# Ledger of designs, part 109: designed miniproteins, single chains, continued (3)

Each design is a single chain, and the fold is of that chain. pLDDT is the mean over its residues in the fold that is shown.

## One batch from the design tools (miniprotein)

Design m11785
Fold by ESMFold2-Fast:
Structure m11785 (fold): chain A 71 residues (1-71)
Amino acid sequence: MPVESLLTPEELEKVREAEDRVVREIILSGKVPSLEEMLEMLAREIAKVLPEEVKEKVVRAMRERYAQLLA
């Protein structure tokens, strides 16, 4: 997977933890977020555990992947 090539195993584990927190927040909110809202939530959670450079790379890769899928 493209995201895995950008991260060390330790960074990938932290990203997965951030993803779990985003999923929990979505469930607790009772709302279905847009992809852009999900990416904002994910970026916020990643920023708590990883450097900004890693956060920007992950969010950019996910956003770009979505754009390619729509093209």
Scores: mean pLDDT 74

Design m11786
Fold by ESMFold2-Fast:
Structure m11786 (fold): chain A 85 residues (1-85)
Amino acid sequence: SMDDALKQVKTILEDIAVQTSMGMRSLTLEEVLEQLRRIMDQHNIPKSKQEQILKLLEETYDKILKSKDPLKVLEEGIKKVEEIL
């Protein structure tokens, strides 16, 4: 379901934000996008929405890594993903 896809996407991004805030080595953008694409395919999300979400998440990932408050950037990104789903 779209709700299950959103939950899994949120979990991956939360893990990256937490790891970044703790000074831990995060997954690369390429690895994150591959996992997110797989999740969206498993939940039969339309390809047009997948493209919009992946572009948004690429921007969100970059902002998380550069932010002093990764969790705030995450919450803003997730809200935008919810609007697309």
Scores: mean pLDDT 76

Design m11787
Fold by ESMFold2-Fast:
Structure m11787 (fold): chain A 63 residues (1-63)
Amino acid sequence: MPLPESMREMLKEEVDEVLKHREPPSEEFERQLELAKEGLINELSDEERVELFNYLVEALQEI
């Protein structure tokens, strides 16, 4: 699988873990989100971007 797909899955899991553990966002968390968004804009399809954006929104709601 290409790197963008692997990154997408890893980021989804990281975001989900933060949500489940209810850990406060850290600098690393924010950087992961920004890297994900930058990667999504350039590497992932519209559908995949919307899907991951949903994960990010859920994580932000728990903050």
Scores: mean pLDDT 58

Design m11788
Fold by ESMFold2-Fast:
Structure m11788 (fold): chain A 94 residues (1-94)
Amino acid sequence: MQDVFQRLQQLVQMIQQRSPESVIIQQQFQITHQFRQMSPDQARDFLRQFQQMFPDADQSMVDQGFQRIDNGDIDGASNTMSQMMTDVIQQRVS
């Protein structure tokens, strides 16, 4: 769990530093891969942390993510998480 939160912090830093898109995408892939392997409780904690780090994230997508975790659809939750990260990256990498 510690490592995935560190990867989120690194992703924020990479976006702020305008790192190459390929590096940002690779970090996003690693975060999504780790999220997919989480227990439901770990996935909920991660989604709460993501929302705190990105308060401007789409609330409807956050709610969808929690609902998918609660339904045992970790793959669907992972897809929602990946889309939220893509949206955040696109908003900040012009």
Scores: mean pLDDT 78

Design m11789
Fold by ESMFold2-Fast:
Structure m11789 (fold): chain A 98 residues (1-98)
Amino acid sequence: SLAEAERILREGLRRGEYSDEVEEAFRALPARVRAELLLEAFNETGDLGAGYSAIVLLSEAEGIPLEEAAAIVLARADPAKRAAFEAALARREALKAA
């Protein structure tokens, strides 16, 4: 069920666990729900990878540009973690340009 998949993914992301069950749950869920759970995980753990994945999935789910999705995710990010996340995004863009 989608409710069970959401529970499995939420718990797996919170613990940083990437089992086959967590991967199956990820694939079963709509992009919008995956984006919400990844943003929740970023706000709880500070996992920058989860934050970036939330941006990509929100862009996909809403059909909006990555920069617009990034603005939405950053606005909803925990203020205590936002500056570090912005710095990480800037570093990722610099590495892509190099």
Scores: mean pLDDT 81

Design m11790
Fold by ESMFold2-Fast:
Structure m11790 (fold): chain A 84 residues (1-84)
Amino acid sequence: MSPEQRAQLQKEIDDAFLRMAASVGELTGNPEIRKLMVEATRAIQAGNREEASKLYKQLSELDKQLGYDKGSAFFAEMAEKFAK
């Protein structure tokens, strides 16, 4: 695959993940979760691991406050992975 084709495919995959992140927020009915998921995904796409880690910590705390224990644990794990 050419470098240009690979870059285009990666962009399409990244755009699909952004749409999925927004949809998950809509399914939970919480606009703050949607906002943070989109921002965390953008930080990852930009290579900003520190910002992604901070945003996943905020998602973990919000999920915990809302009683989404599994979601909270998942986002805490993601925050730890991006802190490295």
Scores: mean pLDDT 73

Design m11791
Fold by ESMFold2-Fast:
Structure m11791 (fold): chain A 81 residues (1-81)
Amino acid sequence: ELPTLEDLEKMKAHIEKIASTLPEDLREEFLKEFEKIYEKLKEAIEKGDVKAVQEALRELALLMSKLTAKLKERGIPIPAA
């Protein structure tokens, strides 16, 4: 099932809340990368492009994995919702 634009807005709010708990340097990097993925997801959802949605969600999963690894390197606990 494709996410809706409403689901995307909820995801954005959740990501912004996570970002607010990060150190400034990680927050800026994370938000810039997320913005690129968000733009891709929004366009894909508006066009009903299932493949593009799946690729953007994969990029998001990789971004979250990268963030988790960086937090672990700094000894920072993984942020909750």
Scores: mean pLDDT 79

Design m11792
Fold by ESMFold2-Fast:
Structure m11792 (fold): chain A 67 residues (1-67)
Amino acid sequence: SEVQKRVVLAEIRETVPEEHAEAIERIEEALRNDDLETFKEILESLRDVLSEETIEGLKRGAEAALA
């Protein structure tokens, strides 16, 4: 769902600092390409800046968006 993808991307942009803009671009590309594995891999690289709850929520959101 494009709507669910936009919700996930908005959440990422709101929670991820601008200094990680490259990670944001990569995660957006993965989500647009329906590449859940790459999306999760990039999200794991942000564990030092995102809470465990946020990471888990974003993973579930992406899974729902790509279903």
Scores: mean pLDDT 80

Design m11793
Fold by ESMFold2-Fast:
Structure m11793 (fold): chain A 96 residues (1-96)
Amino acid sequence: DKLEASNRALEYAEELVRRGEEKVDEGERLLKAGNLDEALKKLNEGRSLALTAAGIAISVLDGSPSLGSKAEALLKRADEVLKRADENKKKVLEAL
């Protein structure tokens, strides 16, 4: 069932976004502690997870219009993770 496969893909993407949020939160904590190298690593990990989740959500939007609202919500959430990662990465680079 294509719909079941798309729904499972979105559940996986939701887990990736959740992990990405956790990595960005860890990166922000490390940045505040002055651990710039570890902060950058965690922020890059969070960014990578959010990019993968966004790609999955876009694929679902193209293949399963009935899941469009759920996929769009995940894309918005992934975009927020990407923005937070990029803003904090800029702060790391400015502190070097």
Scores: mean pLDDT 88

Design m11794
Fold by ESMFold2-Fast:
Structure m11794 (fold): chain A 65 residues (1-65)
Amino acid sequence: VIKLPKEKSDELLNSLIEDAITAFNNGNFIGTVQILDKIKQLYGESALNRLPKNLQNLYNSFSKT
């Protein structure tokens, strides 16, 4: 079993979070949700808890059909 160092995992996660925040601030809510979906896929739903509440609320709203 190959375990990635937590340091590299956290750096990638932080990069994705920054991209999501940028998309949100630009009014690209669809793009924001797509980035958050990638975070969920790579790191699990618990990683979404590291996001600002505004982005968590946005993701939850768009995940409901």
Scores: mean pLDDT 74

Design m11795
Fold by ESMFold2-Fast:
Structure m11795 (fold): chain A 66 residues (1-66)
Amino acid sequence: PEVVLDLELRLELEEDGRRTPLEDVVLRDVPSSELPQVLQRLIDEAAARAGVPPEQIVAEVTRAEP
């Protein structure tokens, strides 16, 4: 089954238990099976832009719609 999602994500930087918003990302037509790979790519790209290790980036799904 072709489960395709429209997603709104908030990428945040986590430092000393505090989260600072970096960017909001809107994704369309994401197959549910590809979601982990897509999320990892977004985290890696945000980390590279912010100059931090990817472990400090938190991806929060704020909206998910089929």
Scores: mean pLDDT 80

Design m11796
Fold by ESMFold2-Fast:
Structure m11796 (fold): chain A 62 residues (1-62)
Amino acid sequence: SKLEEALEEIKKKYSEVIAEALKNGYEVAKDKETLKAALEDALKNASTEEEKKAIEIVLEAL
């Protein structure tokens, strides 16, 4: 799915921690709203501009 492709890209190019958080959210809820909340939480905890941009891209893809 489009979400699975986005998760793989984040893992490769940006952050494994962010990808792991997203994967857990997706596995538990399987819904867009919960995944979006997990992304927003990850954005608050992002320590670099690169991580923030990666999260924003995925949020837009949802």
Scores: mean pLDDT 68

Design m11797
Fold by ESMFold2-Fast:
Structure m11797 (fold): chain A 110 residues (1-110)
Amino acid sequence: SEAEKFIKEIKEKVEKYLKKIEEKIREKNFLEAGEEMLNLLIDIYDILKEFGKKYNVPEEEIEKVYNKINEILAKMFEKMKSLSEEEAIKEAEKAFKEILKVAEDFIKKA
């Protein structure tokens, strides 16, 4: 379906940024890891806005999904500060899986 294209775009962005964030975690560069998380949020928001315009979804519904994804990333970032490198990467993978589920559930229901 046409909606599946948006899910695919989000999956591709999530996978791209997960690799970048994992690299920054291994470098102990949490500032740049946070910057890559912000870049992911911007890219997801842009994809969700295009979806909303095409399928006539209210802006308030887009903002709710964006805020939920932002909360997942913020919680992950706070946890990473107290974790080992391997545990931080595992937490990032878990958070990214949750983000994909949130985005897929939203797109399928809209």
Scores: mean pLDDT 86

Design m11798
Fold by ESMFold2-Fast:
Structure m11798 (fold): chain A 71 residues (1-71)
Amino acid sequence: SLSEVKRGLQQALKDPERLEELSRRTGLSNEELTELIESILKSNDKVATIDVNSLSRLAGLSREELTELAK
């Protein structure tokens, strides 16, 4: 559900250890990840399909893939 997706993304932003894990997996800095996640959160109400894959794929996505997802 949207609540689960938003919760996970918001937790990632507020949890330094989670951001560090995502940074390690994606190759992005904490700042870049924060910007991308915030963009995704803003777009969630417009593009439901992005919501479905946001949480599970963020940990495994490359920098280029995350940029595409934020569009």
Scores: mean pLDDT 58

Design m11799
Fold by ESMFold2-Fast:
Structure m11799 (fold): chain A 83 residues (1-83)
Amino acid sequence: MIEENVKKAEEAYKFAEEAYKFIKEVGGTKEQIDKLEQARKTALDALKTAKSGDEYTAWEAEGKALSALGTAQDIRNEVLKAL
């Protein structure tokens, strides 16, 4: 259980970090960059929580990480549609 929660949180963090770097590189708006930075921070905090917590804490952390992943995906898709 915990291992799967951690893995999903790691995947969410990696995606948010790559999306943040991508948007900065292609010239996204300040609002898009700020939202991605916040999503990246949320996913990283969730990953740390999943690694340090019990099964219930890890499950809640996965939910927060997946929410951050959704935000990062939406912003990345907006920028890709503009290209």
Scores: mean pLDDT 81

Design m11800
Fold by ESMFold2-Fast:
Structure m11800 (fold): chain A 114 residues (1-114)
Amino acid sequence: MTPAELAERAARLAQAIADILEDVAKVSKYGDEFRELAEKAREASNKATEAAQRGDPEGMVQAAEDAIRVAEEGIKLVRKAVEDGSLPKELGDRYIDALRFVVEELRRVAEALR
């Protein structure tokens, strides 16, 4: 994969985090907090796209790392929602698994850009 293709992949993965967080926001009492995290994931997606356009591999890695941090905060918030009973455990586990999968893919992208 070229650095530009890797950055495009990072942008798509960050957008996937935003989509997952928007979906959990619809079924959780923490909807506003999940929507704020989704916005941060979209910002990371935009930064990855901009870094790709500039040919800036450091900026591409930073955008991927920003998206990973947002997903990890999302996982913590999903766990909190499950623990307080506002989200069924089975549904929460599925959102956590989806976010973990995207984090693992982003880590591979960041490593390939170094």
Scores: mean pLDDT 87

Design m11801
Fold by ESMFold2-Fast:
Structure m11801 (fold): chain A 101 residues (1-101)
Amino acid sequence: SLTPEEVKKLTLIQLHVIAMISDIWVAARQSGDPTIQQTLDQYTQLSQELAKKLKEAKTSEEVKKAIDEFLEKVRSLLPNLPEDLKKQVEQVLAHIEELRK
């Protein structure tokens, strides 16, 4: 089973993911850019998949795999974002990497 400290780290990771989605949502609403909206939809689906996998995870290894897969998929979609949003997302990914250590 996961330790209380591991659960705390997962909660912080989820909060960072929610904040990231919120920032992209605001940008999509302000710009009207369909590419930003499409990227928002993809990141929202990825965040839901991550949340499901973390809820179902029984081991630290399963948690690590879920986070690794999420980070790789989010990074692959970065070229679809304008530079300011890309930097914000990269900062969130860096925070998640730090929290998983």
Scores: mean pLDDT 83

Design m11802
Fold by ESMFold2-Fast:
Structure m11802 (fold): chain A 59 residues (1-59)
Amino acid sequence: SEADKAIEELRELGEKYPEVRELVDRMVAGARATPSPQARLDLARAGIEEAKKRIEELK
């Protein structure tokens, strides 16, 4: 599903960038705990955007 793909992308960001690992783990747990597929996708996408923002701040 789109939500599973977004969660996987989010997990990979946490593996590549230790600085966002705690944020990623928290957001993945929140997304997986969400029963709505749309809300799960939205949470995973929000997590990806927040992780990318923090990674950009490290440059």
Scores: mean pLDDT 82

Design m11803
Fold by ESMFold2-Fast:
Structure m11803 (fold): chain A 76 residues (1-76)
Amino acid sequence: LDELFARYDTDGDGTLDRAELLAALEELKRREGLDFDPEAVTDTMMARLDTDGDGTIDRDAFVSVVGMVIRESRAR
């Protein structure tokens, strides 16, 4: 997980923008064989977790997104 975040944090600022989050979720879907729409999840989670309105999410927000996606995709 930390490796996935670090790989897509191209600026090394400890946050992911929308494009980086989308790319990370695409990789997660591929690695875990999950059935979800990475674009829809990215848009929904950015709207909920980008509380500062700066267009980025931090590592804790990213971990929360990943946990929700895994739970939803595997349980339903």
Scores: mean pLDDT 73

Design m11804
Fold by ESMFold2-Fast:
Structure m11804 (fold): chain A 82 residues (1-82)
Amino acid sequence: SKLLEKVDELIKRAEEIREKLLKTGTEEDIKMAENLDELIKELEELKKKVEENPEDEEARFKLLLLMIVLGAEILVAERRLK
């Protein structure tokens, strides 16, 4: 499904940014990396629910909201890394 493909792409991007944050060694960047890890885990759990029940509108809506949150965190982290 296109939704699950977008989730996988977003997780990949988040993992790349997380690695870059950890490499800086600053306290704030490490904390941001920890926040990204937590959001990735939540997104993976919601992904599993949508995979098991693709017609579950509630799970699908929650997945979309979490994708927006993670996307915003990625943008904030990218801005800090430049």
Scores: mean pLDDT 86

Design m11805
Fold by ESMFold2-Fast:
Structure m11805 (fold): chain A 89 residues (1-89)
Amino acid sequence: MIEEQKELLKWLAKVLYNSGLITEEEYEELLKLIEENINKAVEEIAKILNIKVSTLNKILNSPLREAVAKLTGLLLRAIGDQLQEELLK
C-alpha cells in the first residue's frame, strides 16, 4: 500500500517541520523524496528520529492506528532530546 505509506510519511514530515525538528527547506526536500524516492525518504526520516530504517519500515507496515501511535511516541522523544541538548548548553 504505497499510497497509504506516502500519506503517513507526508504527515510525519509535516509534524517534524511544525515541531521545529527540520527547516522549511528540509521539509520541502522530504516531500519531494516521498514522491520520487520513498526509500530515501524513509532513510532520512529514520535518521531524524534516530532509529534504524528497519524499525521505521516495521512501523509503516503496521495497522494505521498503531503506526501513528508509535510514530507519535518517537516524535515526542526526538523533540525531548533536542530540547534537553539546547537547555544543557
Scores: mean pLDDT 80

Design m11806
Fold by ESMFold2-Fast:
Structure m11806 (fold): chain A 96 residues (1-96)
Amino acid sequence: MTIPISREEAVRLAEAAIEAVEKALDYYKNKGDKSQAARYITAAGILATALELMDPRLRPVAEKIKEAIQAIMDGDFETAEKKLEEARRLVEELRA
């Protein structure tokens, strides 16, 4: 069920998804801009789903991104930040 994807491409896509969630968190938490936050959440959710389907190694990263999105939607920004940190660590492990 995997589309052949390079490790470098997998890392770049995972990083893009994490950055989208980080921007959503910034717009929601720091700027109060729920509309911009929703756009980045939508982009991150689509990308996380794609990551999960493309490579099984990316499933743990996709799960942390989805958990971060849910935390932002629940207004639990502390949990969202923790899940983003966990996703970043998983991407570093993928590079190794």
Scores: mean pLDDT 81

Design m11807
Fold by ESMFold2-Fast:
Structure m11807 (fold): chain A 61 residues (1-61)
Amino acid sequence: SAMEEALAEISALHAEALADPRLSEEQKAALEGEMLRAITSTDDPAEVLARVRAIYEETRA
């Protein structure tokens, strides 16, 4: 399903962020919290994925 595909992609992005040695543990915790809020804010898979991608874009800026 579209939701399963979106959640799989989000899980992959989250795993990459957690494994990133350039990010502090505090930054990783903050990012996880923001992702969780994004995931629980809507049931539209495309909107969830777009919000998570925006959070990652902001983190790398």
Scores: mean pLDDT 76

Design m11808
Fold by ESMFold2-Fast:
Structure m11808 (fold): chain A 86 residues (1-86)
Amino acid sequence: SELREAIEWVAERNGISLRTAATRLLKAVRALELGDKPEVTPEERRAIAREIDELGRTQSTEELIELIEKHPEALKKLIEAIREEQ
């Protein structure tokens, strides 16, 4: 799984758990998706980031992966950026 490899790379590079890496990638994917939507307020962006932090505390790594995969266009951009840093 390309996403699982990206999560493992982020975890190893940053010295963090797979769950924390998955949470960071979910936050990054949502930030990329919302970046293309000027109608989303800064307050709404902060609320979404807080919700993702709570998901990172309550959900499994596998559940976080499923949530990331619901944003395929933003995920593709994120994986390409990660690959260019490898």
Scores: mean pLDDT 81

Design m11809
Fold by ESMFold2-Fast:
Structure m11809 (fold): chain A 80 residues (1-80)
Amino acid sequence: MKSEAERLIEEIDYLIKRLKELLAKSTNPDIKEWLEYVIKELEELRKKIKEDPNFDRAEALRVLTRAVIEMARAEKELGL
């Protein structure tokens, strides 16, 4: 019953929250820089999806994939 756009926004909100938690705990400058970059990309993607339900799905996949990779790197650095 939720639209694809609504489901993606919920996923993005979850990822932003998790990445911000990891950013606050990380001490590695390179990881912090990439986490900040990815959080900004996710916030921009969220705005695009909210404004246009026919958003670029290929762009969304690229941004989400990068977010998951950088989340995994930060978790590994923190021993999670």
Scores: mean pLDDT 82

Design m11810
Fold by ESMFold2-Fast:
Structure m11810 (fold): chain A 78 residues (1-78)
Amino acid sequence: LLEEATREVAEALADPEARERLLAVLRGAIEQARALEPVLGERARELRRAVEEALRAVEAGDARAAAEAGLEATRVAE
C-alpha cells in the first residue's frame, strides 16, 4: 500500500498541473478539518496536522513523506 501510494504521489509531483491540483486539494482539506474541530475535537486536530504534513511534503517534493502523511490522515479519520 505505502509503496503504491508513494509511486502515485511521485507521478503526480512530476506533473506540474497535477501537483498544483494536489496542493489545492490539501489546502481545502486543512480548512475542512479546521471547520470540523468544534464537532470532532482532537480527531479533527490530528487530521489537520496529518494533512499539513502531507502539504509540506508535497511542497518539498518528498513523495514518500507525502504518502506516509496521507495514510496517517486516513488512519486518524477511521
Scores: mean pLDDT 78

Design m11811
Fold by ESMFold2-Fast:
Structure m11811 (fold): chain A 104 residues (1-104)
Amino acid sequence: SPAIAALEALRAWIEAQHAAILASDDPLAAVRAAIAALRERLAASTDPEVRALLQLLIDRYEELAAGLEAGASDEDVRAAVEGLRESFGYLVDRLLAQLKAEEA
């Protein structure tokens, strides 16, 4: 399934992006790059549930970028990035389980 393959790729990307943002000397630039990559994934996706998840993740990353521009502390940034990783990891895993059950 293209949708399952896209979600598995997104799951791996979220883990890598979490690590990249926390390791970055410019977290705002890293978050902006993440938003651009998510918009490309959204443009390539035709599945409505995958599109909705990608849009929600874009919105959350835009909120994180706004917080970084406002001068959020390192602790606040770390907590926000970890929260996004956990919540979206859960949402991706749940949608993956649903789609895999529908294709079985």
Scores: mean pLDDT 84

Design m11812
Fold by ESMFold2-Fast:
Structure m11812 (fold): chain A 107 residues (1-107)
Amino acid sequence: ARATVRFRVAKEARPFAGLAAAIAASQAGATRVTVTAPSGEVGEGDAKDSAAAGQAAAKALMKAPDGSEVTVVLEAPDRETARAAGEAVARALAGIPGVSDIRVEVE
């Protein structure tokens, strides 16, 4: 199962948004985190290694333009876990100044 979280990020929030998304996804039972910036930079990681996944996400986001939309894709063993992970990521992101327009989709 898969959840997609989309949001806009200010330049100062970029590394914090990446780290927060990876940690929240891991804690909610996601198996893989993929962060895609509009610049084409992609950060991927195993959600069980939240530190490595968070660093990859933060690095990818550092090239995102100020105020650009970022996509986070979360893989999970089932739809309920995917939904919980997407909601956890959205909640973590909502706490970060400079993150806006957070949307969650589950399939």
Scores: mean pLDDT 77

Design m11813
Fold by ESMFold2-Fast:
Structure m11813 (fold): chain A 90 residues (1-90)
Amino acid sequence: SESEKLKELADKLREVLIELEEYARKNNDKELLELVERLKELVGEMVEAILNKDEEKFEATKKEMLKVIEEIGKKAPELAEKLRELLEEL
């Protein structure tokens, strides 16, 4: 089902975010930690938008997530690419 696929993709996004948070903590990168927290909030908003079939909010949230991922990519390019690829599957 679409709901099961969404849950799987959201869970995979959250796993990459855990890896990023650990990376940021290990490197004492407060800016990266703030970007990770923002992206966690956006993942929640995206899941709500999809469950509510709010296509406009979904597209707006996805666009904002891509901007945050671009900023993460300046510090952690490999993990940012994993996030981008997962987001493109949605």
Scores: mean pLDDT 84

Design m11814
Fold by ESMFold2-Fast:
Structure m11814 (fold): chain A 74 residues (1-74)
Amino acid sequence: SLEEIKELIEQIKASTDLEEVYKLLQELGKLLKEEKVSDEIEDLVLRAYLFFTAGRWDEARAALDEAEKLLEEE
């Protein structure tokens, strides 16, 4: 559901544990495919994943903020 997707995004943004972030991002990716969200939202989540792996936490959270805003328009 869209509610589960939003909850996962907020949990990821609130986390400071990279292992937890990876687990939540995997769960988020599965839900995004099931709900058939736009490619733009999927790309923003992928960008967030890459930023987290690079240690760029502020940029990762910014990408998730953009994804969440687009989800409100779905």
Scores: mean pLDDT 84

Design m11815
Fold by ESMFold2-Fast:
Order: sequence, then C-alpha cells, then structure tokens
Structure m11815 (fold): chain A 83 residues (1-83)
Amino acid sequence: MEEEVEREIEKLEKYLKENFPEPEILKEILDIAENETDTEVLTKKLVELLKELIEKKVEQEIIDAILQLAGARAAKAVLEEAK
C-alpha cells in the first residue's frame, strides 16, 4: 500500500515536471507536498496555489494532477502515522 502510494506520487511529480508551464510554481507545490505533513495545512496551502493557477488559466488536466498529488501525499502521511 505505502509502496503503491509512493509510486503514484513519483508518477504525478514526473507528469507535472514534463507538462507544467510554470516551473517555479511547480517547485513550490512539490516543496509543500513533500514537507507539509499536516493534511489541513497542506490543503490550505495548495488551495491558495490552485487559485493562482486558475487565474493563470492552467489546463484542468494539470490542476487535476496537482490535486491527485496532494491526495497521494496526504494518504502517505496517514499511512506513516499508522506505524
């Protein structure tokens, strides 16, 4: 389960690095997703970044990938806490 979640995170990060038009914002999103273990704080920070991406008219598929990455990171944090 944890290995599957980590694989999904790596897949999403690779997709975003290849397809995301704003590399500096992507770096900030990845830093937040990697370092923020509190799911409520993670969600709040990512919502603020997603608002900026919507204003910049980033493709919905990329926004969906970012949301999936946030969900996968939250799932990993829960699984690590259960140990």
Scores: mean pLDDT 71

Design m11816
Fold by ESMFold2-Fast:
Structure m11816 (fold): chain A 87 residues (1-87)
Amino acid sequence: MSKEEQIKLLKLQADRIAREAERMLKMGVSEEEVARRATENLITFAKQFGISSEVIREMKDYIIEKLVKAGISKELAEEIVDETIKA
């Protein structure tokens, strides 16, 4: 799989997970829990589809932006995404 194909797949999944995050927030789930689950689900998807850790790191700002747009605070989104990607 090319780097461009990996980026495209990760963007599509990030968009899907951001919509799910927005729905969970509307149902009263905490921002911390939603951000954690969203990021963990993205990493699991990436591993299953052979998306490299390098591509995930490159797309970090995009992932944070999508979580912030869903309703998660920028500070919390940055903290949780950085922690999860570092692992």
Scores: mean pLDDT 85

Design m11817
Fold by ESMFold2-Fast:
Structure m11817 (fold): chain A 82 residues (1-82)
Amino acid sequence: SEEAKELFEKGKKYFDLNDYDKAIEYFRQALEVDPSLADEIKELAKKAYERGVEDTAIELFELALSVRPDDPEVKELLEKVK
């Protein structure tokens, strides 16, 4: 979906600018349009954790779980970062 790609790219732009609140909002919108983006959001959550932005990492892992509640990797990583 074009719409989901555009929203996801906007989210990545704000993520790279360290504007995490805007990044999360665009990622949430992208995920609502295309739930398959959960894997890419999971990778961004890992990157946020590596950057030391734990609150952002938690929010992004929770977004991924909202569409894939049985993802064992995300559950394990959330337990690790909380």
Scores: mean pLDDT 85

Design m11818
Fold by ESMFold2-Fast:
Structure m11818 (fold): chain A 98 residues (1-98)
Amino acid sequence: SVEETEKKLIEVGEKTGLLKTTYQALAVEYAARGELEKAREYAKKAGLPEEILEKARRLAERSRAGEPLPPEDLAELEAFAEELAAELEELAKAIAEE
């Protein structure tokens, strides 16, 4: 479940010093799910701009509605995801070691 994953990610992030990466991942995930209150809470903890959360939510909503995605917004979010992916891979390895 999301709640169990959240608890595990925060615990491992705290132990490994990857807590900021954990908060960034949780912020984007909650934004994509439309849970803006939780997304903003984690974004604030991670120092992540609210503009990224707003774009993530809009793209997710448009995708679910079958609407065309704006290329500029998609490119920006994809670039952010690629940068975050390297840190998430490190976090995933840390979780596997636990």
Scores: mean pLDDT 71

